Designed miniproteins, single chains, continued (3). Designs and how they scored, part 4

Each design is a single chain, and the fold is of that chain. pLDDT is the mean over its residues in the fold that is shown.

## One batch from the design tools (miniprotein)

Design m8114
Fold by ESMFold2-Fast:
Structure m8114 (fold): chain A 92 residues (1-92)
Amino acid sequence: IEEAIKKLREAILLLLEAAQNSKSEEAQKLLEKAAEEAQKGIEAAKAGDTEKAIEHAEKAIEYAKKAKEAGADEELVEKAIKEAEEAIEILK
């Protein structure tokens, strides 16, 4: 659980960095939504609700993928997706 929370925190930092660097308002909003979902995943994991934590991490990945399509920094977004995917594997 602690390792999964660390991975989700790293994903949030990468998503917010990508949002700050983005010139697309659409990409910024999608990255902020991805970060919000990752934060909800952390709160669910802290509460011991691993199923909800996985669901929120999956939603964070979906918003991050949409942000990449909207012109977000591909390198930062792919790193964030990888951190969230690793968190999901730890929570299984």
Scores: mean pLDDT 86

Design m8115
Fold by ESMFold2-Fast:
Structure m8115 (fold): chain A 60 residues (1-60)
Amino acid sequence: EIEERNRADAARRRAGLPGPPLTPEQAALLKEIADKLRGIGDALDEGIKEGDLSKAKEGA
């Protein structure tokens, strides 16, 4: 919510912190990275079951 984000930014500025707290854009990027990492894990698990890890390595 924009009000909560603005309040967090105000608190950061008041405390004199070097940067703002995690932004919604940065949070979305972290989720994207987590989802991508999960996909790599799934590919690795499939490779293990098939006895061939090359697909997992090249997929990442």
Scores: mean pLDDT 62

Design m8116
Fold by ESMFold2-Fast:
Structure m8116 (fold): chain A 61 residues (1-61)
Amino acid sequence: MEEIDPSKLSFEELRERILEAARNGDTETLKRLLIAAVNYFLEQGKEDEALELAREVAAVS
């Protein structure tokens, strides 16, 4: 098992993990991953990526 820092993942890798949690109905994991990913993208100045990710999660919830 690889210890993964969300800030070091590509957008596609983070998105896939979040959508997988949503598909599995793992709401707690989904919430934690979404908050972490949005925070890391905002710290990197990638506000548009953060908003897009939040919208994708809302669509599958």
Scores: mean pLDDT 69

Design m8117
Fold by ESMFold2-Fast:
Structure m8117 (fold): chain A 53 residues (1-53)
Amino acid sequence: SMMEEEKRLQERIERVREIAKKTHGVDLTDDQARAVVYTAEKLREIGDELDKR
């Protein structure tokens, strides 16, 4: 559902921020973390498409 997708996206954004801070000492903004989530999801989809070969 749309609400579950938004909740999942927000949870992923928070996880990206936590990882960035813990692993790299970087405080990402919400927009920056959201961009990372979108990019990672898009790259995964591209990888899945490549693996269909």
Scores: mean pLDDT 80

Design m8118
Fold by ESMFold2-Fast:
Structure m8118 (fold): chain A 71 residues (1-71)
Amino acid sequence: SLVAGFEARVAYWESVAPTMSAAELEALIAELEAITAHLLKTIADPAQRARVEALAAALKARLEEQRAAAE
């Protein structure tokens, strides 16, 4: 499942984000946005799309908060 793979990746990124520099967090935010955009082009199911969007938004908020704290 594309959603299950994304969930596993998000969980991993959440676990390592506290150890990242501001530059690493900025790069990860860009990667997250690119992967999310790709998934939303391939996933047609509304519930799966909503799940991907919710996970991406939550992780992005966390990464932006960590980046601000690292500055």
Scores: mean pLDDT 86

Design m8119
Fold by ESMFold2-Fast:
Structure m8119 (fold): chain A 94 residues (1-94)
Amino acid sequence: SKEEEELKENIKRLEEAIKEDPNDARAWALLGLNLYKLKKYEEAIEYYEKAIELAPNSSAVPLLYENLAKAYEKLGKEEKAKEYLEKAKELKEK
């Protein structure tokens, strides 16, 4: 579909951005989101985790935990999904 083609083009541009700046936590997070939309949930998880690793104190981290929870839910990993939702909630309360 046109949406799938746009997602693949976004992924290519983000991969090029990360090659230039491998510490761009936002680029890693956006890569994860585009992979999630392509239903590549395991790859999305890896990239979300990389984004958190690079910027663990970022205001984006609660959203990344919510995105991790959604990806784990899609993989049928309910306990992992719940764990990450609780982590997101805890950070929003701090």
Scores: mean pLDDT 88

Design m8120
Fold by ESMFold2-Fast:
Structure m8120 (fold): chain A 55 residues (1-55)
Amino acid sequence: SEKEKLEEEIKKVREERQKEYAEMVKKGASDEEIKKLASKYAAKLAELQKKLVEA
């Protein structure tokens, strides 16, 4: 179903965020860069969550 597809997408995005955070920390990224990454993923997850509620 559409809802199941959106739930799987949200799960994948969360896993991607975790991996990208770890990679940025490993590379010595600044707090500012990490905050920008957090903001980007928050926006993407909010959009997917909105679609999930509407499904």
Scores: mean pLDDT 83

Design m8121
Fold by ESMFold2-Fast:
Structure m8121 (fold): chain A 77 residues (1-77)
Amino acid sequence: MREEILRAAEELAERLRELLKEDPERGHKLASGMTRIGAEELGRTENVERWSETPESALEAAERVMREVARRAAEEA
């Protein structure tokens, strides 16, 4: 169960990286949206705008918040 949640998060991160390489504009928008939603779920919205400034920073932020959300979900499962 916990392993499945963490693996799903890793698969989503890889797919997001792939999308950013194929379509940087759409990938950047998706990564920024995921960063915002993940940060809201974690109760931390500070610096979301700054993290979304570039495709690269948005991707890193999205992966970070997604991993943290997945870790919390895995711990609660």
Scores: mean pLDDT 76

Design m8122
Fold by ESMFold2-Fast:
Structure m8122 (fold): chain A 65 residues (1-65)
Amino acid sequence: GDPATRAAAGADLLEALATDREAALRGAQGMVKQGVDPALAREIAEALRAGDLERARALAEELMR
């Protein structure tokens, strides 16, 4: 994927994290198909399942780099 698409995905994930963590988890799983690093997408999904909001947020910010 292009950098703008990845940045938008990261921003959407940060917003979803404040409102609906299930939607954020689905978004993270879909990121692999958009060309996001599969390891990073997996770590985000695992953090969301564990309820580790701080880790999920830090990883989402990394998508915007």
Scores: mean pLDDT 70

Design m8123
Fold by ESMFold2-Fast:
Parts: sequence; structure tokens; C-alpha cells
Structure m8123 (fold): chain A 60 residues (1-60)
Amino acid sequence: AAMAAAQARSDELGQRYRDALKPALEEHKEEWEKAGTPEGLTAVSQRLADAVRARLAAEA
């Protein structure tokens, strides 16, 4: 029961992350491609993480 519940929750979280990540990646695709420095890549990565986190928080 615990393992089945953990698996189902893991799959659900993975799917939600994927659904949130897709639009965030598409919105920030040009910024990602434009980032020519490690600092720029870090900034874009942090922005993507914030966008995904905000979307997940807004869902439930």
C-alpha cells in the first residue's frame, strides 16, 4: 500500500512537473538560447524553476 501510494504520487508529481515545465520552457526558450554565459544560464534556470514552482502552487 505504501509503495503503491508512493509510486502513484511520484507519477502524478512527474506529470504535473511536465505539464508546468512545457509552457515555461517554451516561454523562456529564446532566453535560454540567448544566454551565452554561465551566469546567464544560471539566471534562466532559476527563472524556469520559479515559473514551474509558481504554477504548481497555483494548481493546488
Scores: mean pLDDT 71

Design m8124
Fold by ESMFold2-Fast:
Structure m8124 (fold): chain A 76 residues (1-76)
Amino acid sequence: DAERALELLYRRGMEEAARVEELDPELGEKYRREIEKLYEKAKEAIKKGPEEASKALAELNALLERVAAERRALEA
């Protein structure tokens, strides 16, 4: 279910961005905005079809991985 996958990625992304924001407010805010933009794009992509949905979810997941890596680096 693409919608469930999207909500899960969005939630995780926002949680990771919030943790980055605690250590680096400007960077966390930037990541939060990027996640919101990709979330909106993915919501529209899901309406267009499975191929567009898959691509948008992959983009959001890639951003989530980058934010999580940055958060881990800041916490080290």
Scores: mean pLDDT 87

Design m8125
Fold by ESMFold2-Fast:
Structure m8125 (fold): chain A 72 residues (1-72)
Amino acid sequence: MEKLKEEVEKLVEELEELARKAAEISPEKGLEAEILLGMGLIARGVGKVTNDYEFAKEQLEKLLKKLKELVG
């Protein structure tokens, strides 16, 4: 499970980086990216509390895909 926890943390780091890039494109994209990042942090928190890191990873990957679409 340590590898899966590390994967979740790396996905959060990537979301944070893309959210910053979205904010550099426009304030509107920055706000949308902030919402997506917030949802990602909730998914990580749920994974930590429930020990369901697979769920957290799946949610983070879906949010990351949305955020990548937002930044182009």
Scores: mean pLDDT 84

Design m8126
Fold by ESMFold2-Fast:
Structure m8126 (fold): chain A 62 residues (1-62)
Amino acid sequence: SLLEKVRQLAMRAVKAAMDGNYEEADKLLQEAEELSKKAPPDVAAEGQRIIDAARALIDYLK
């Protein structure tokens, strides 16, 4: 599903940030946001919540 793809990208972004690769983390989150924008509104909202949670965690790791 599209939400599963968003989750996978968000998880990969967090892993990249944990490895100190913040450029890759940002790129992966941008890809997740583009996928989420193509979804119906309810699915897009859930995707954005997943992305926002990953972004907050990555920001905390900086």
Scores: mean pLDDT 84

Design m8127
Fold by ESMFold2-Fast:
Structure m8127 (fold): chain A 86 residues (1-86)
Amino acid sequence: MKLTMTLKNLTQAQKDHYVKIALELKSEGHNVTVTISGDTLTITINNLTPEQAIAFVLRAIGLKLEGHDVTITISGDTITITITYS
């Protein structure tokens, strides 16, 4: 599965957190691309297992329940998550 996650309105601590997650996944052999533009971070991950993809979706739902603006779309084997922090 492929995951594209766009994170907006990030603090430095939040950027550091997501970069660490991306580096961990890259160290585990996943094909990970990270781009940073101001307070926006885009992470693209290829070759996720269904269980790993579900974990990202559940985390995004958690952030939505905390009051952040979250959109999740699924198309074929691709999951797109957009999170705008409040």
Scores: mean pLDDT 83

Design m8128
Fold by ESMFold2-Fast:
Structure m8128 (fold): chain A 73 residues (1-73)
Amino acid sequence: MKKGIEAEAEASMYVMAATVAKLAGDNEEAIKYYEKGIEILKKSLPSLSPEDKKIFEEMIKKLKEEIEKLKKE
């Protein structure tokens, strides 16, 4: 699960950056960071176990929901 661990760590950093931007009221910046997180997670999906794939799919879904909320503002 080497690639899954790396992707999760990278995606987590982008999600943290997005959260900071969102708290600062910078929705545009937050969307960019969430999109980067989604990209990292999606790129790793084909190489993951079924269990890890489910976790990443849930993370991607949550990040997409956050982007939609920010775009509505």
Scores: mean pLDDT 78

Design m8129
Fold by ESMFold2-Fast:
Structure m8129 (fold): chain A 84 residues (1-84)
Amino acid sequence: SAEQEKYIQQTLEEIENLLKEAEEALKNGDREKAIELANEAIEKARELQDILDSRTPPSAERDQLLAKLDELIERAKEILEKAK
């Protein structure tokens, strides 16, 4: 649906923004904020993966979105590792 497509795009933008803020927090030495933001990004990405897996028909576009979410999760995990 158009509503679902808007939700997917908005959630992807939110995840990207959380990761950018987490990277900036890490760069500025704010490890606690970096951890909080990176964990929030992982939670949002996992929720979107569940929606795509359970509610979206198999397609090349779906597979590309799932791969992108995996990359965003790995980026968040890298932030968490650097923040330790």
Scores: mean pLDDT 86

Design m8130
Fold by ESMFold2-Fast:
Structure m8130 (fold): chain A 67 residues (1-67)
Amino acid sequence: ASAEELRAAVEHGLELLREGLIAAGVPEAEAEALRDRGLARFAAGEPSTAVLVAAGEEAAALLARTA
C-alpha cells in the first residue's frame, strides 16, 4: 500500500472509532482524544497496524466502562 493509502486507512479507522464511541455514549471529548492520540502516534512514525490495534483496544476499554 502507498503512504497515502495507509494514511487514509488510519484516518478512516480512527474516525469510525470516534463516531462509534459517541454513538455508544462515550463523551465526545474522550472519543476525540482517542482519535487525536492515534493520529499523533501515526505522525510520530508508528506503523499503521500498531496505531489501529492500539486505538481499537482503547476503544474496547472505553466501551466496557460505559456499558
Scores: mean pLDDT 83

Design m8131
Fold by ESMFold2-Fast:
Structure m8131 (fold): chain A 59 residues (1-59)
Amino acid sequence: AMAEVEDEATSADGKKNKVKAVDGRIEVLESHNTLDQKDAPATVKAGKKPGEFAHDLWA
């Protein structure tokens, strides 16, 4: 099922993209993510706030 570009982006983006982006934009992405989730916490509640975890320890 990974043959689909979107499927790979969703799965890999959640893990690979973070490792790749974090290495270069670790502070920028982290700060921006925390602010974004506060703007829509009612709908992102299911997303378990990735920025909050990265703030404390990260994956």
Scores: mean pLDDT 40

Design m8132
Fold by ESMFold2-Fast:
Structure m8132 (fold): chain A 62 residues (1-62)
Amino acid sequence: SLDKEIEATLYEMRAVLYEKSGDYDKAIEDYEKALELYRQIPGSEDRVKWLEERIKELKEKK
């Protein structure tokens, strides 16, 4: 639904801001919430793959 798309986008945007400020733990949490929502949205397979890779990279940089 549109509500899930908006919510997923907001979590992703907030995660980017946390990442830029060096709050990697908070960034990972918000990226994971966005990922969970995008997994429920048909046609978001490329976004899901990108988020999974991004989360993995951030966890490896800690």
Scores: mean pLDDT 84

Design m8133
Fold by ESMFold2-Fast:
Structure m8133 (fold): chain A 82 residues (1-82)
Amino acid sequence: KKELIEALKKAMDSVAAGDLEGAREYFEKAVEIARKNGDEETASLVEKAGELAIRALENGDEIDRGVAMVALATLKKALESE
């Protein structure tokens, strides 16, 4: 749980910094950790939001970037509340 939240934080920080490679690395780690924990729902959500964030960074789409970051922040808050 804590490891998953930390990986997700680092992925979000990388997105905010425009660090495409860092974002890819930490989203992959977060998905791997979620799957290792048997949490396919969280893994699927991170994968989808991460793909949107990465694509938004590549294309300079600030709206899609914002949508992805809101989704990721909501997921992080949910994980912290359990």
Scores: mean pLDDT 82

Design m8134
Fold by ESMFold2-Fast:
Structure m8134 (fold): chain A 65 residues (1-65)
Amino acid sequence: SEQALALKNQGNELFKAKKYQEAINAYGRALTLDPSDREVAANFAKAEYYLTGDQQALDKANSLL
């Protein structure tokens, strides 16, 4: 959807700015609208990893790409 794409792009810009919590929020909203977007799911998991240091989040991100 157009809304999901806009939220994905917003999340990507926040991720590039290293605003990981805000990126997670934008990606989470995008996934609510389009749960099948593997790229958004992977970037959500990467943002979780950079925010928390959780190795399982990084492993999930790498498995989705």
Scores: mean pLDDT 86

Design m8135
Fold by ESMFold2-Fast:
Structure m8135 (fold): chain A 92 residues (1-92)
Amino acid sequence: SVELIINQAKNAVENFKQTGFTVENHNKLLDAIESLLKLGLVDIADELVEEVKSALSTKEEKVLFLTNIGNLYKDNGEYDKAVKYYQEALEL
């Protein structure tokens, strides 16, 4: 169900906020955001991306996250938003 996917994505963000940046948590966040984008739930994906950005501690974590998010948005046809996230990564 769409509601289940949204709740799973919100849980992935909450787990990230509590446990910090790990390869496993980062991959779970990317999978969750990709699932939302594939369903056309771009506004929800945007909201969760902004929550994660606010919780990132290091420049290296921010660059890695933003570059991967840019790739996901590009792969789902959201070119203007992909460019925005790539530019944010480059300006760090």
Scores: mean pLDDT 87

Design m8136
Fold by ESMFold2-Fast:
Structure m8136 (fold): chain A 104 residues (1-104)
Amino acid sequence: GMDEMLERVAKRVGLSVEELRERLKEILKKIDLSTPVGQLVYSVVTYFLTGEHVPVEGTPETNKLLRLVIQGKFEEAIKLIMENTPLDEEDARIVVLLMEELTK
């Protein structure tokens, strides 16, 4: 379930689940909805914090991001998030790992 996915991501980034939840709340405060990638990041983070499914329309950029995650190309996925959002490398890595859990 969602709690098991959060526990796996928290362990991989060296945080507790509670610390990960606080980091996700801070990501939501920073995220810009003006980009399709920002909208996808917002949707993913909102799902893990609230259980709500926020629909996001597919674009070439969001399709590329999802493909990179599915292919395990995490450094390229992190770079794409950082180019399209105000997130730093650590926050972008958390988002990529959450997206990986959703694509399994």
Scores: mean pLDDT 88

Design m8137
Fold by ESMFold2-Fast:
Structure m8137 (fold): chain A 60 residues (1-60)
Amino acid sequence: GELMRAVMPVPQTSPDELALREGDLVEVLEEVSETLWRVRSLATGREGLVPKSALEPVAE
């Protein structure tokens, strides 16, 4: 999927969410809604929901 970077820390507030630190790289797996994407952390391999507003695209 698309590679994205966290522009801010993201807390985990529910079991379905993924905690991220600023600068963490994620792969987008699915656009679940207009505001939430299911992603995989490249650092941990963990998957979860993240607000798309917390992410920015990165180029290879």
Scores: mean pLDDT 81

Design m8138
Fold by ESMFold2-Fast:
Structure m8138 (fold): chain A 89 residues (1-89)
Amino acid sequence: SEKKKLEEEIEELEKKLEEIDKKIEELKKEIEKLKEEKKKAEEEGKPKEEIEELEEKIKELEKEILELEIERGLLLIELGVKKLILKKL
């Protein structure tokens, strides 16, 4: 039935959102570690090239978070629409 299909799609979207939230949290923790490594490298007087490499890694992970947050936003819109359709059935 259409109702059962919508309920299954809603459940799958909620699972995908949980996976995205976990991935964002993991990436945030990785960024925190890299920021600490960068601070230590600066304090130890490491070459500018090593510091720039850490900055580029941080920027790449921040970009990944932004992409995941955009995907999360789109999935939330889809979830909201499907929940509204389900209520009208």
Scores: mean pLDDT 90

Design m8139
Fold by ESMFold2-Fast:
Structure m8139 (fold): chain A 72 residues (1-72)
Amino acid sequence: MHMVEKNRKLAEEYRKKAEEYRKQGKEEEAWYYLGRAQMAQSAADRGEEVTEEDLERAGTVARLGYLDRKAR
């Protein structure tokens, strides 16, 4: 199942990027990559394809959610 394997690798890479950004104090970027990781992991768990548009949307939503919580 090439899609499951590919999406699992994407999720792992995005989680590593999120951790590195978090260690640098770049919380917006960390949340962006956490959103991308969550989308890729969810797609892998369902055996579904994930598009770059899906990843970008998930990352943007997670980043905006962080900013909204910080502003309230």
Scores: mean pLDDT 82

Design m8140
Fold by ESMFold2-Fast:
Structure m8140 (fold): chain A 77 residues (1-77)
Amino acid sequence: SIATPSEIKQILLNAGVSEDLTDKLLQLLPGLITKEQAENLAEALVNKASEDDIASILQNIMGVGQVTAEKIAQQIV
């Protein structure tokens, strides 16, 4: 099921992502992602996954190309 922006914010904060990064992610992510996708992204960020690993997750979540995913990953890590 698609998560609301409020649900995405709670998932990110509950996982240990900072308030500032959570607010930034809500601006950068597409409006339609699932709760599972938000949880997977939160886990990768909290575990300090590499920028390349975050970019790969974003490619899968957003259906964007590698260059777009890399630019977003650079803004959030």
Scores: mean pLDDT 77

Design m8141
Fold by ESMFold2-Fast:
Structure m8141 (fold): chain A 81 residues (1-81)
Amino acid sequence: MEEAREHLEEAERALREGDFEAALEHARKALEALRASENPDEELVRRLARLAQEVVERSEDEELRLEAAMVLIGAAALLAV
């Protein structure tokens, strides 16, 4: 779980700096760590979803928005199980 938290914190930092590519790279690592967990922390999953939504809203790059949408879908799947 600490690995997921570390990646998410790095993603949130990159997002604050306006680096959407770095934010999504760290967000994908956080999602992978959460998926590897038997009981993913719902708060971390929700934070990941909010970060991905922020990238969808702020980025005009279609590829980055698609990547962010995939992270959002992955996070939603973890909350639905």
Scores: mean pLDDT 84

Design m8142
Fold by ESMFold2-Fast:
Structure m8142 (fold): chain A 119 residues (1-119)
Amino acid sequence: METLPPMTLEQAKKAAEEIEKAARDYGFASATLVEEKDGKIYLGFGIDVTGDEEKARELARKALEEASKIPDENAAVIVVHLPDRPLSEEERQRLLDLLGKIIDILKKAGFNRIEVREV
């Protein structure tokens, strides 16, 4: 566990494809942005639970901006847009299940810092 190979941009892009597939399988709109900066890899992931792809893309840009502020770590930020109504118990459980799956994929890819924001 103490000699993991350094995370590559290609590994980050593959993780991006896997998390987007996971969000799609759960019926959510999503978008991912990946950037390399100062020898670190940053990932912004936007999820819109109402299915708005343009909103998901906007959230991904915001998420990447937040991730890129985290120094000296391979960092991922997930921003989730919720509807203007309370989620049902079923919708909330589905979102939590998806977030857990996404976090697991990102950790396995080599992201050392993962943060989730709800808006």
Scores: mean pLDDT 83

Design m8143
Fold by ESMFold2-Fast:
Structure m8143 (fold): chain A 75 residues (1-75)
Amino acid sequence: GLSAEQAAAAYAGAAVAAGVEVSPEGLPRLAKDSVLGAKSLPESLRRKLGEHGLRELGATPEEAVALLERAVAAI
């Protein structure tokens, strides 16, 4: 399975590539909650957790959706 470090790197890479400033300190927890920790949850809920977490780290709602799609594609 995907490690928390690999998932965090995918989110960080997506943010850098999109020019969006997000807090890097929260990325390992976001990765665990949205991808690793939430594997037992439906995909739609995992996506909502990822979007919510990215917004908590500084992304706008539109940026959060774009970053999540980009990070998931990179995994």
Scores: mean pLDDT 70

Design m8144
Fold by ESMFold2-Fast:
Structure m8144 (fold): chain A 64 residues (1-64)
Amino acid sequence: VERLLEQARRILELAKKYGSEEQVREVEKLYKEAVDLARRGASPEQIQELVNEMAKIVAKAIQE
């Protein structure tokens, strides 16, 4: 779980560097959900799904 949250934090930093305000807000929302799920003892698989969604947003931002 710690590794997934570290990846999520790094993705958020990339979103702030390359993304639009709307993309940053969406990634921040997903990051908060990932942190909340980790706090509630959710499975690593559920947290990974949120990290993957964050990564898709950032990948799209970088490609443009």
Scores: mean pLDDT 80

Design m8145
Fold by ESMFold2-Fast:
Structure m8145 (fold): chain A 97 residues (1-97)
Amino acid sequence: SNERDLEALDLIGEADKAMKEGNYEEAVEHYRRARELLGGDDFFTLWGLANAYEKAGKYEEAIKIYREMAERARQLGSTDIAEYFEKKAKELEEKLK
C-alpha cells in the first residue's frame, strides 16, 4: 500500500535523524513502527532497528533481531550474510554477562 510505505519511509527518516542526534530510544520507537507498517520483512528496517537497540544498550532486543535477520538470510541462501548477523548476535551476548 502506497500510503503505508510512505509513512514507513517518513518514520525511517525520523529514526535516522534520531540516531544521528544520539536519541537512540526515539530511533527504536520510529523503527519499530516502520517495521509494523512494512509487515516486518524489510531487511533495511530490521538492520536499523537492531542498530538502534544496540546503541540504546538494549542488547537482548538487538540479539533477537540479528538472529531473525540471520535466519531470513539463511532461508534465502545468503550464508555469508547469515554468518555476519550471527557474529553480531554473539558479540552482544558476550556483553550480557
Scores: mean pLDDT 86

Design m8146
Fold by ESMFold2-Fast:
Structure m8146 (fold): chain A 78 residues (1-78)
Amino acid sequence: SSLTEEGLRLFDQGLQAIAREQYEEARRLLTEAARLFREAGDTEAEAVVLEVLAGVYYKMGQEEEAERLLKEARELRA
């Protein structure tokens, strides 16, 4: 679907932003990717993106938000 293709594109861009240590940009891109996978009903892809996004929040010193995202990802896989 177009939602899945756009989600994958934004996910890849988010990973590239992480590699460049551009964590605010990575957060923006990964948040949008997770939304698109959720709209597409791709729960596995959404869970993967949320796990990566949690890593970004840890890098930004936002541990509580990172833990919330990891819980959401676990619930999607349950």
Scores: mean pLDDT 91

Design m8147
Fold by ESMFold2-Fast:
Structure m8147 (fold): chain A 66 residues (1-66)
Amino acid sequence: MEEEIEKTKKEIEELVKKAREALDQGNYPLALDYANRAIKLAKEAGIELPEEVKEVLQKAIDGLMS
């Protein structure tokens, strides 16, 4: 159980990093995709959604709507 949670947390971390890289490149659709994948993983694993995921999601949405 703890092993699976740690694995999922690391995967979420990687998705957040990829989302941030996409945001830096102005690729808002790609950043949104990575953020949504991180949200789904957190929900499936019963993990509280990290603030970093909320941050990249909001920035991706703001970029798409600007």
Scores: mean pLDDT 83

Design m8148
Fold by ESMFold2-Fast:
Structure m8148 (fold): chain A 74 residues (1-74)
Amino acid sequence: MSPAEVILERAVARIEAVLADPSLSPEQQRQEIQRIVAETIAELEAEGFSEDEIDVVLQELAARIGELRARAAA
């Protein structure tokens, strides 16, 4: 996998764990997801990815978060 794919999959796994945690309220889940997204952006910037490359990863991350939320709600 590319470094960007590794970072994306790690972020998705972390968010999935947050959404699967029954001890977290919806507000706490939102706060944790915001933190994970911010850390993911910082990691991509530290690896030297361009703004356009980061935007592509964030679009994919947003799509996968939407899928995870839909699955958790069903």
Scores: mean pLDDT 83

Design m8149
Fold by ESMFold2-Fast:
Structure m8149 (fold): chain A 66 residues (1-66)
Amino acid sequence: SPRDRLVEAAREIARLIQENKDRLSPQELRELVDREIERLARERGLTPEQVERLRAVAEQLITDAE
């Protein structure tokens, strides 16, 4: 379902942030996450609305990791 694709994409982004938060600056994390969101959108067929939601979630996770 569309929700399942978004949930799985969010898990991938959360994992990427967790694996990199101690070795990258917040700016470098944002750049890495933006590239990963673009990849997931292409590969999993996310809508523009889902991409914007995923970006919002990612920004919150990066802020919380500080």
Scores: mean pLDDT 83

Design m8150
Fold by ESMFold2-Fast:
Structure m8150 (fold): chain A 78 residues (1-78)
Amino acid sequence: MEEEAERLGEELEEALKAGDYEKAKKLAEELAEVALKAGEDEASVRAGLELLLILAEAVKEGKTTEEGLKEAFAKYLA
């Protein structure tokens, strides 16, 4: 299980670096499912997925991952 999550995380990072928004979104959703099956807190998994989707959208728009992360945290704290 952790091994699968690690692999999906690495693939997600590569997809984000490549600007492959569709692949990044799919991988983020798969990571959320794996985390839920592993007994992770649902609220934490939902927050993590939302942050990853915001990052993927930022990359699609040509923003840096740092800019996307700032936007994600701003929305999470609001």
Scores: mean pLDDT 71

